Designed miniproteins, single chains, continued (3). Designs and how they scored, part 12

Each design is a single chain, and the fold is of that chain. pLDDT is the mean over its residues in the fold that is shown.

## One batch from the design tools (miniprotein)

Design m8413
Fold by ESMFold2-Fast:
Structure m8413 (fold): chain A 79 residues (1-79)
Amino acid sequence: NAEKQKEINQKIIDLEVEEALRLIRRGIDFAIEHQKEIKSWEDVVKLSNERIRENAEETAKLDAEFVSKKQKIIDEINK
């Protein structure tokens, strides 16, 4: 059923966009949260490296959740 496949594809794209925007917002929140800790350029480098690590961990968690959400979309449309 081509119509159901198109609906699945669109919902997956929408989910991808939502998760991308969520990661961006998390990055902004992290920067605001740690702003008071920035007293030197060395602190900026440390926080940047910490955020890179956290972003990798968050992305791994979101990838797992994305697989689950994607499967739910497929199951719901196929019923």
Scores: mean pLDDT 76

Design m8414
Fold by ESMFold2-Fast:
Structure m8414 (fold): chain A 52 residues (1-52)
Amino acid sequence: KKKEEEELKKRLEDSIKKTPNPYAQRALRVELEGRLDEEIERWKKTYEELKK
């Protein structure tokens, strides 16, 4: 499941690259840092359920 964490980061990086506006790029980066933590926690929760 570690590969999915890498895929998530890759998707976020692609979104940042796709944004030509540096201000939007900055805002997007701040947003994804918060989102990243939230999604990582969801993952751990799902992963723990599968382990059980």
Scores: mean pLDDT 64

Design m8415
Fold by ESMFold2-Fast:
Structure m8415 (fold): chain A 55 residues (1-55)
Amino acid sequence: MKVTIGDRVYEKVEGLTWRDVETGELRTFDSLEAAVQWLREEAERLGAPVVVVEL
């Protein structure tokens, strides 16, 4: 699964681990809900909606 938030691209690489495609930074979450909450916080920080571009 891949999402965009403004000019940022985030990709789910395995399980609950997400990658920032531009920086290569990996972030692992305790739950799906925690990952979704993080994406909402990034959307608020960047002033842009979460758009799913690849499932």
Scores: mean pLDDT 80

Design m8416
Fold by ESMFold2-Fast:
Structure m8416 (fold): chain A 58 residues (1-58)
Amino acid sequence: MEEEARRLGEAAVEFAKLIDASETQKAQLLAELRRALEERGVPEEVIERTIAEVRKAL
């Protein structure tokens, strides 16, 4: 689970950089990432940690 969350977070950061994402697009990516992790049954603690790390990298 943590490894999957990490890969999804890294993919989100990489995608945001590739498209030169606006602040609105970054917020949407974070919301989509959270939803994807929840659907995969990732524990809430891991989701919060992943979202925080992605926010720092954006």
Scores: mean pLDDT 81

Design m8417
Fold by ESMFold2-Fast:
Structure m8417 (fold): chain A 65 residues (1-65)
Amino acid sequence: SEEEFRREVGRALALMELAIAKRSPDKKKAAEWVKKTVERLRDEGWISDEDYQELLAEIEKLEKE
């Protein structure tokens, strides 16, 4: 379905942004950017609440580094 396709694309985009952020020299700033991105993706229906929670946990872990 179109919803399933959107969820696949949104999850892939979020994971890519997170992977890039983990390699950033400024991890705190990168984490803030990724958080903003995944919040937008969630609000627009591109990621599920479950995926959002998993991503948020990873972002919070990155922010503490």
Scores: mean pLDDT 83

Design m8418
Fold by ESMFold2-Fast:
Structure m8418 (fold): chain A 100 residues (1-100)
Amino acid sequence: SMKETMLEVAEGAIEMAEAIEEAIENKEDMLKILTLLLALGGEVTLLVKLLRKEGLEEEAERLEKLMKEISEAIKNKDYEEAKKKLEELKKLLEEIKKKI
């Protein structure tokens, strides 16, 4: 079902956000962090499309904004801001899971 697909994608996005936070904490190289960020971006892009099909436009816009902020923080090597925004993303994803 659409709901089952959205839940699976949201869970995958949470796991990738946690992997990025761990990579930052472990001071992994930029290539590894960017590779994980690309994977997170793919999951969030898919979830945004599914949310829009279900009429959840506000949640879709909030996800897009957070992903842009996370990407900018990581590119600027502002890892404290990146971790803060990744935590906000995980919280939003848990809220979305309860709404679908």
Scores: mean pLDDT 90

Design m8419
Fold by ESMFold2-Fast:
Structure m8419 (fold): chain A 100 residues (1-100)
Amino acid sequence: SSMKEEEIKALEEKIAAEKDDYKKAILLYQLGLVLYESGKYEEAAEYLEKAIELLEKAAPTSPALGLTYLKLGEVYKKLGKEEKAEEYYAKANEVFDKFA
């Protein structure tokens, strides 16, 4: 929809302007979610992977990292990449187990 295209553009502009690694990762995660909802799974994977790189560096024990791993797993499952999906589900579980 045109509204989703506007949301994507607004997020891309915010990401380009953001200097804080954690805040930038959250914006990249949000962009990944919007792309996933729009059926743009390959693009969603790219932005979620960028979010993970920043979160692993800035907040390696955060629930945000676990949620991003989980969503990337769901994206890879949609792309038919089952081994990749299982890898990221395992990474998400490792993060979440630290909060159980």
Scores: mean pLDDT 88

Design m8420
Fold by ESMFold2-Fast:
Structure m8420 (fold): chain A 77 residues (1-77)
Amino acid sequence: MLVEELRKKNEELGLNLSDETLEKIAFASGGSLTLAKLAMEMYKKNGGKLDEKEVDKVPPGFQGVVREILEIIIENS
């Protein structure tokens, strides 16, 4: 079910990520749909790049998860 919500976000943002990539994102998010969607939106906004200034705006306890998800998206795009 988490992967299905990520598929909808993938279509909404036009990222064209594979189902395998969405499964990796779901796993890395630790079940946090909010963090997974946030990372996907940040990737789209920043033109396919990891922007450390945007990561710094995330609460300190979640920055590592958001960065990991962004790296998964970049590696698999």
Scores: mean pLDDT 81

Design m8421
Fold by ESMFold2-Fast:
Structure m8421 (fold): chain A 86 residues (1-86)
Amino acid sequence: ALKEAEEAVKAGKAEDMIAVLEKSIEEALEAGDLESAARLYIALGVVYAKSGEYEKAREAFEKAYELAKKAGSKLEEEARKLLEEL
């Protein structure tokens, strides 16, 4: 069925996105780019939340909040809102 195909594609895409995001986060943190790292953690949390992995989503959003706060970024407000919506 279409729904089963959509869920399968979504699951495979999530694994690929997680791997890319984790590598990009490492690169941003090594570069000292806290704002980019925060944005990438928000993206990682969204991928986990859409996959039903709410504990991992929460951890990612908490990391994004901490990094955005250190950077003085507007992403602090976005990360806080995402944590409240879990």
Scores: mean pLDDT 79

Design m8422
Fold by ESMFold2-Fast:
Structure m8422 (fold): chain A 96 residues (1-96)
Amino acid sequence: EELAERFLEETGAAYAAVFRLKRKPGESRSEFVARAIGAVLLLMTRFPPEEVRVRLFEESPDEIAIVVAAKDKETLDEAVAFLRSLGFEEVARIER
């Protein structure tokens, strides 16, 4: 939540969603980080940076937060739907 609010202030965006990833049993840290980075790269190929901003927060060796910020609600809903189609789960949403 605090990370998403800070990212909204930094980007000037009004809408954000938070996805939290946990390292799978037997997954290496490098595989886990690569999975998070892969999701960000795929999102960046779908949405221009003027519409969607993304930041990764390594909260621990076993947890990464993906924060997605968007200019409007419709764009955020599309970005969230895209990440959910890749198997990621949204844990929080913020509007300001």
Scores: mean pLDDT 78

Design m8423
Fold by ESMFold2-Fast:
Structure m8423 (fold): chain A 68 residues (1-68)
Amino acid sequence: MHAELAKKALEEGNYELALKHAIEAAKAGDLDGAIEVLEKLLKKAKEEGDERTVENAERLLKEVKEKK
């Protein structure tokens, strides 16, 4: 559920909403879905030079991957 909502937000360019839904997916135990969304968000944030989103996505990716 949340991973799908995060993907939709990402496609729409709403990176804040994508990040929020990725966090909710991870909290719900959907670690794979959260990782997929966070990796896509990180790539787009790097392309746009959004340093804050890059830092947040990298931090969350490490935390989620460590839980696997």
Scores: mean pLDDT 79

Design m8424
Fold by ESMFold2-Fast:
Structure m8424 (fold): chain A 117 residues (1-117)
Amino acid sequence: MVVLEESGGGTFAEGGSVRLSSKVSGVNFANSLVSWWRQAPGELPELIASISADGKTTRYAPEVAGRATISRDFANNTSYLDLTDLRREDTAVYYTMVFDGEQNKLAFGEGVEVTVV
């Protein structure tokens, strides 16, 4: 079973920063694409950041480009999303998707709530 344990949610001030973490188990992390998604109240889910299995390729949605950094820690099987210059529009549930193309395994986490006040 694939398990994604997200943490780092809470209530944050406008202009502040947050680090979200997703600890991955049940897949080969080194072979897995990791992406961060968010869903704001009353809106559709959006892809905000992704990182390739080797960690060399990152992609960001325009809404967070220049404010977001996605990374991965291979020693701890953890992906991080750092988000700076927080806006009220960043209020959402943030969750990860992991895709292991070699094993054809895909999983979504339950997510963590981020509220910007």
Scores: mean pLDDT 87

Design m8425
Fold by ESMFold2-Fast:
Structure m8425 (fold): chain A 87 residues (1-87)
Amino acid sequence: MIRVTVTVTAPEEKLTEVGKILLKAGVEAAKVADEKGVKYEVRVERKGNTLTLTIETEDEEVAEEMAKAIEEVLEKNNVPYELRIEK
């Protein structure tokens, strides 16, 4: 199982705006998996000022394409992030 983890840290007053962007990134990643017929699971967690989006899937190539979709959304919106792919 492949795990994609995206971590975003923002000031409290920006968390709603940043959270909305992160959810949009998750939706774009889900579209990639859905178009390829690949199953995935998504989890979003908040701890203090940190939001974490976790995606789990069995397909490594799809996981990498999902990660790219997330990065494109976050970069377009100038949201600093950390992204990790675990195999």
Scores: mean pLDDT 86

Design m8426
Fold by ESMFold2-Fast:
Structure m8426 (fold): chain A 67 residues (1-67)
Amino acid sequence: DVVPLSQEQLERLKKEADEAKKNGDFEKAARLYQLLSDQLRIAGDEKSAEEYDKLAQEAKAKAEEAA
């Protein structure tokens, strides 16, 4: 398969990233959203990759402000 992570693994990462963001763990959320963006870009899903990259950048900014 051309996708490095399975669809099920991507869905678990998405859930974990969303939970981290809801819990205020912006460092973890940023890391997981960046991983999702990278994996989706490799899979050719540029639109979803851009969305998660945006979420990763937002979470990084919040993590830096909170530190």
Scores: mean pLDDT 79

Design m8428
Fold by ESMFold2-Fast:
Structure m8428 (fold): chain A 71 residues (1-71)
Amino acid sequence: MKVLIYVGYDPEKVKIEDLEKLAEEFGGRLVRYDPEKGIAVLEVPEDRVDEAIEAINKLPGAWVLGVAPVP
């Protein structure tokens, strides 16, 4: 099963490529992003979601807004 992680980020501190790389490290991908709103959506395997959230929270200028299952 896969989950979507909704990420808030500061575009001046975090490049979208950093979030894309982070998602790929956990077997996932960057689904979409909006730099004007400072929002990105990552898709990761359910068994890797806690590790991905920890990695996002360690990234300066990024934070988790929420998690939702992929139907």
Scores: mean pLDDT 82

Design m8429
Fold by ESMFold2-Fast:
Structure m8429 (fold): chain A 88 residues (1-88)
Amino acid sequence: MKKVEEEIKELEEEWLKKIPEAEAAYAAKDEKKQLELRLETGELQLKVLELLIEKAREEGKEEEVEELERAKEKIEEKIKELEKELKE
């Protein structure tokens, strides 16, 4: 449990570092950098969701697991779309 919370905190800190760079890329209208940063941020968010799902399953919180799994599916769809945009 504590280890999962520490891993989540580290991932959140990495995500927070990306926000100013994403805002700068948006202001510069650098479409490729915007897509790359969105993909990287989405991958970090996905890792956080996976850790939260595992924690919720271990605690027997089935409703929370279902909500987190739905959030994970939405993030996975967004990542897939971003990967297609980067390839085109």
Scores: mean pLDDT 77

Design m8430
Fold by ESMFold2-Fast:
Structure m8430 (fold): chain A 72 residues (1-72)
Amino acid sequence: GLMEKAKKAVEELKEKFKSNDTNEITVEAKEGEVIISGTVKSEASLNAIKAALKSFSKKFPGVKIINKIKVK
C-alpha cells in the first residue's frame, strides 16, 4: 500500500546516508506515519534528508513523514 511505499522510500534514503555519512538512522512506520530518527555528520546531510522527505510528502499524500534526524 501507500504506507509501505513511503516506508521503502525513507528506508532507501537511510541506506544512502548510512554508507556515505552516518550509521545511526532508524525508520519506523505507524498507521499513517513514517518516522525517521538518528544522527548525521553534517548540516548538508540534514538538509539533503529534509529535501528528500519534502519530495516524499508530495509523492505520498495521506502519509505523515516525521523527521527526527539531528546533526551530531
Scores: mean pLDDT 76

Design m8431
Fold by ESMFold2-Fast:
Structure m8431 (fold): chain A 64 residues (1-64)
Amino acid sequence: MSKEEIEKKLEELEREGVRAVLAEDYATAARILEEMAKLHEELGDFEKAERLRAQAAKLRELSR
């Protein structure tokens, strides 16, 4: 994807992630964080991607 496409997708995912957290839908929030991490890797932001994946893993445990 182009940088503009990635930034637009991240904006969409941020809105979805906030809604999922407010609904206490941690499984959905974790999935969204994983997708955001993948997009940050495409931007070359590997440290941000690693942090997002760690957060997603924690949310998946909480969703059980």
Scores: mean pLDDT 82

Design m8433
Fold by ESMFold2-Fast:
Structure m8433 (fold): chain A 68 residues (1-68)
Amino acid sequence: MSAEEVLALLEELVAEGRYGDAVEAALEAEKGGVELDARSYRVAAEAAERTGDLELAAEFRRKAEELE
């Protein structure tokens, strides 16, 4: 899966209110060696905030900032 494919998946899951699935997809992509872009990390951070995982949300936001 490419970074573009991951972004599209994350945006779709968030649009459907599937925040937990979006967080899991982002973490699985990282484990699989997919190089996520800044936008993917921002979408994942929003999903993490919606699930109440504020620590993970902060980590994803930090990674997004590092990629800009």
Scores: mean pLDDT 85

Design m8434
Fold by ESMFold2-Fast:
Structure m8434 (fold): chain A 60 residues (1-60)
Amino acid sequence: IDLSHLSVEQRKALKEEIERRIKNPEMNDEEIKERLRKAGFNEEEIELGLKGIEEYLKML
């Protein structure tokens, strides 16, 4: 995941969603998407973020 263009708030939000997924794997993807939108992610960034979270979790 290329994080170089994300703001500090966006990187923080993405990290928090990874941690939430680890603790609550049954969490609804729509809730994650809404939090990322609120943090300033556009739809393309949200899709890349979700894919990145899923790939990261598969490596654990």
Scores: mean pLDDT 73

Design m8435
Fold by ESMFold2-Fast:
Structure m8435 (fold): chain A 74 residues (1-74)
Amino acid sequence: TPQQQALAERYIKALEALIDRIESLKAAGVPIPEDLKETVERVIENLKKLMPYLTPEQQKRAEELIDRAKELLA
């Protein structure tokens, strides 16, 4: 639905911003705060729940960002 796709777009953008923040912190040698990790995990779970309702382009973007976020938090 348009509402689910709009919500997914917000989560995709949020996850992109969170990934950029984590990469910046890692580059600066700063420990990643636990609340930031929790926020990332929450956004990932919400995107996973929306996955069946997304366009193919949104699904691809979401999957790529989820994989990148998991790699960064490993």
Scores: mean pLDDT 85

Design m8436
Fold by ESMFold2-Fast:
Structure m8436 (fold): chain A 69 residues (1-69)
Amino acid sequence: SVLELAETILEILKKAKGPLSAEELKKRVEERVGRPVDDEEFEKALLYLIAKGEISAEEVDGVVYYYVP
């Protein structure tokens, strides 16, 4: 579910040493859940967390990074 995926994303970002790129974050999520994650499902989970203010996004040199504010 999008909610379970969102919880996994948030846990990974809270334990990260700094902001993670979308690519690196998706890879770590896929490793944690043990399956490929659909891009649409991943984007919905990210938007859900951003809407709740639990994560933020920044673009640096054309790459989007996610972090816990």
Scores: mean pLDDT 87

Design m8437
Fold by ESMFold2-Fast:
Structure m8437 (fold): chain A 76 residues (1-76)
Amino acid sequence: MKEKIEIETELALAVMQAALAERSGLDPETVEKIRKLVDEAIKAYKEGKFDEVRKLINEARKLFSEAYEKEKERLS
């Protein structure tokens, strides 16, 4: 139960980060990749593949961080 709640929280945060990336004006191609990873994580969660959910969320977070760094460079 607790592990499921942790994954649900991480998934919710990933969904929020994807929305933030879109609203923050990050590269649309990168935003689309993040959204696809989050959608795959949601699908994996529905299938009970919690390890895969964590892997996909981590990949989405990495892309978000990289896109955010790149966007900071564009603003300068």
Scores: mean pLDDT 78

Design m8438
Fold by ESMFold2-Fast:
Structure m8438 (fold): chain A 91 residues (1-91)
Amino acid sequence: MVEELIEKLSDEDPEVRKEAALKLGEIGDPRAVEPLVRALEEDESLEVRKAAAEALVLMAEDNPEVKELIRALLPSIKDEDVRAFLERLLE
């Protein structure tokens, strides 16, 4: 299920990508952290990027493993606003 939702983050329909991001956030599986960070940084749809941000907020809540994965990704983040958002999740 998690792998199928990660694949749906690359669907050609932005509504499918948005729904996949939100569902991954609800499940909270750490395997979704890097795919959601990439969606937040790279997705062409503002609504999909918002859904990825919401998912990451939910997943980082009381989950040290998710926070550690986000911390490991910070050096690869080129977008300053995305980096600032992710750094805030680690506080």
Scores: mean pLDDT 86

Design m8439
Fold by ESMFold2-Fast:
Structure m8439 (fold): chain A 73 residues (1-73)
Amino acid sequence: MAEELRKKALEYEREGNLRKAAQLYAKASGVYYEEGNYDKAIELAEQALRLDPDNAVARTILALAKEKKRAAE
């Protein structure tokens, strides 16, 4: 699921469709967040924001995942 979304995102990124790639990276980050894999959620959310800094989903997941890691300290 998340891995398939990541592969699709890489395909769009390679084609130069950065907006679509960012949407798929953001979606994959959300799936990892739901699975409790906050490290992967952060990684993919940052990747989405690198391609589209205005991606609201990626911004939200990044903030939530970082908060979960901070709370675990």
Scores: mean pLDDT 83

Design m8440
Fold by ESMFold2-Fast:
Structure m8440 (fold): chain A 90 residues (1-90)
Amino acid sequence: DLLEGAKKRLEEDPNDADAWLALGVAYYEKGDYEKAVEAYEKALALDPNNANAWANLGLAYKKLGDEKKAEEYLKKALELDPDNRLAKYL
């Protein structure tokens, strides 16, 4: 279970940026877009150069109806990684 796995990793290391990203993805898959945003923001506080985290944050904001934030975060993801597959769907 992605959600349980990410939570366990964060209990062992709360500074694991990849675990925060995984937690966000797990919440996104459950349709909890607000919690996904919180987890992605934690991942980005630890690793601001993670293009996948920026792209996932943009996708979550798109689901919340915030097209301006979605576009800003998509642009940030593509500035960091022009080949980012997830960002191309925003």
Scores: mean pLDDT 86

Design m8441
Fold by ESMFold2-Fast:
Structure m8441 (fold): chain A 74 residues (1-74)
Amino acid sequence: TQEFKEQLRGILEGIKEQAKYIAETGNPEAKKLAEKAVELADQGLKALDQGKIDEALKLGEEALKLVLEAKELA
């Protein structure tokens, strides 16, 4: 539904903002993971705009995993 797409967009934007923060403030290894997470979150947002919900969810999951890994390194 449209409501679900809006909710998923908010989640992807949240992941992207956390990743951007780590990319600006983390150590070099954390920054590498965070930059990749930003890219994956952007890909997820594009997939969502194209109605590819399953792809957007998968990309969001991978981006979140990288953010969590980056937080462990920072």
Scores: mean pLDDT 85

Design m8442
Fold by ESMFold2-Fast:
Structure m8442 (fold): chain A 61 residues (1-61)
Amino acid sequence: MLEERARELKELAEEKGAYELVEQVDRLLELVRKTPPEQRAEAEELAMRGLERGKALLEKM
């Protein structure tokens, strides 16, 4: 789910010319992958909330 939502946001960001956001999404996914398994669920939840906010902001642009 997280990777799918990240892909959707990256595609939307590219359509709107927000290329810096594409790089930020890639960094976010990398940070989640590097998070220890014990804390990964929390990291994924925070990342999902960030992606949802990013998508909402891009849709208003």
Scores: mean pLDDT 78

Design m8443
Fold by ESMFold2-Fast:
Structure m8443 (fold): chain A 96 residues (1-96)
Amino acid sequence: MARELVRAFVEGRVDEAQRLGRELMVEAGLPENYFLEVLVFEASEGRPTRAAVALVEEQPDGTVVVVRQTPVFEAPSEEELVERAARQAEELLREL
């Protein structure tokens, strides 16, 4: 599930990413206002993408707060970005 969520997010498939994220949060025992997000810091042609995975909480006023974030990692391709982000998401959820 985490890999499918990350792929949907990276490909801009917002509705699918939201649905898969909700399913993953339920499986992890987290409230419906918790979400996983892939943070992209640098994405340039010919350079590795710098990214991290964050667990975020939507506050009652609609603001989003980062609860936990993985260390920043590099991915030289979209496929490696999906693979590494999915692994980081799974590790982050296991630590909860």
Scores: mean pLDDT 77

Design m8444
Fold by ESMFold2-Fast:
Structure m8444 (fold): chain A 76 residues (1-76)
Amino acid sequence: MEKEKALKEAEEKAKEVVKELRELGMPELAKKVEEFAKEQIEKAKALKDPELAVQMAKATINQLETILKLAKEEAK
């Protein structure tokens, strides 16, 4: 997967997860997750190696999906 595409997918996933967390009534968690995602994406953008940047973007997406899954389970 191309670096630019992976970074875009991470940015879109971050927006989606933050929105879902706010809809679950977890605004403090949504804010912290938004800050986390922004930091990780900025770090990935700064990487010269495109494969390393792609792996960082994928790791960020995976972590965001895990947080949302756990938040949904807690909200039940």
Scores: mean pLDDT 85

Design m8445
Fold by ESMFold2-Fast:
Structure m8445 (fold): chain A 80 residues (1-80)
Amino acid sequence: MSEEEFDQEVKLALAAMYLSLGRIALKQGKYDEAIELFKKAKEIAEEVLNDPNASPEVKRLAQGLKEEADKLIKEAEEKK
């Protein structure tokens, strides 16, 4: 594992963590907090997607995280 590969995996893990925290906030009715957490997950996923050194598999994972974040942001906004 190169330092660059490690950074991409850490970013994906961080994005997944923000999605998990956002889902907890969403369950608690903390819609603004949930939206902020989902937006952070989306931003990290988009950074990985825009990395020219990211493998097709890493980009596929990042795309999935981005799509999930987009759906959850919309859900949280509709519940406000």
Scores: mean pLDDT 83

Design m8446
Fold by ESMFold2-Fast:
Structure m8446 (fold): chain A 68 residues (1-68)
Amino acid sequence: MSWMQLELEFLARMTPEEKLEYAEVRLEWQRTGDAAGARARLTEIGEKHLDPELLAQYRAALDAVAAQ
């Protein structure tokens, strides 16, 4: 699954409050370059809403993005 498809699936499962937190974490990542901090926080939200298989894919996608 592409990063965009996986992100859209993840967002669809979030509450409005969690979507706001997700957006804030991503904006902070873009401003600071703190991929590790963003990855940890996004994974915490993912653990609440993603199936284990989707969570594993999301973590792998975050690692790939952080490696760029």
Scores: mean pLDDT 76

Design m8447
Fold by ESMFold2-Fast:
Structure m8447 (fold): chain A 68 residues (1-68)
Amino acid sequence: SVEELRERARELVRELREAHRRGAPLDELERIYNELATVAVELIARDPSLTEEAFALVNEAAAIVAAA
């Protein structure tokens, strides 16, 4: 469901923040980011009203990976 995808996207951002906090390797951070990007695209495709929320999550994740 859209709600399950939305929650999954939020979980992936939380996982990425935690992985970055503990100094996980870049490969792991990129894996989580790629999963989030896939979920975000699916969210936008199913519910375009969530586009801003999806982009906000992806942008936050991109900033975390860039800071690593």
Scores: mean pLDDT 87

Design m8448
Fold by ESMFold2-Fast:
Structure m8448 (fold): chain A 84 residues (1-84)
Amino acid sequence: SLNEKQLKVLIEELTKAAKRALEQGDYKKAGDAYESLGDYYLQLGNYKKAAEMYQKAAEAYRKAGDFEKAEKAREKAEEAAKLA
């Protein structure tokens, strides 16, 4: 299992990857990276950041035309926001 230090390193790398994917117009990769960021922030108990990352994932998936993944990410954002 990943410890807190390993999770923080993954968060930094995924944040860079998500921003690069957005800059390149790779909305599917950006959505996948933001969803993973949301999952890691959820594991850390940072529900506000988890909700923000899931919202970014939902927007990226919409831009990619993946409306099913966008809706699932939106639902994850709402659930994380309830815990914040």
Scores: mean pLDDT 88

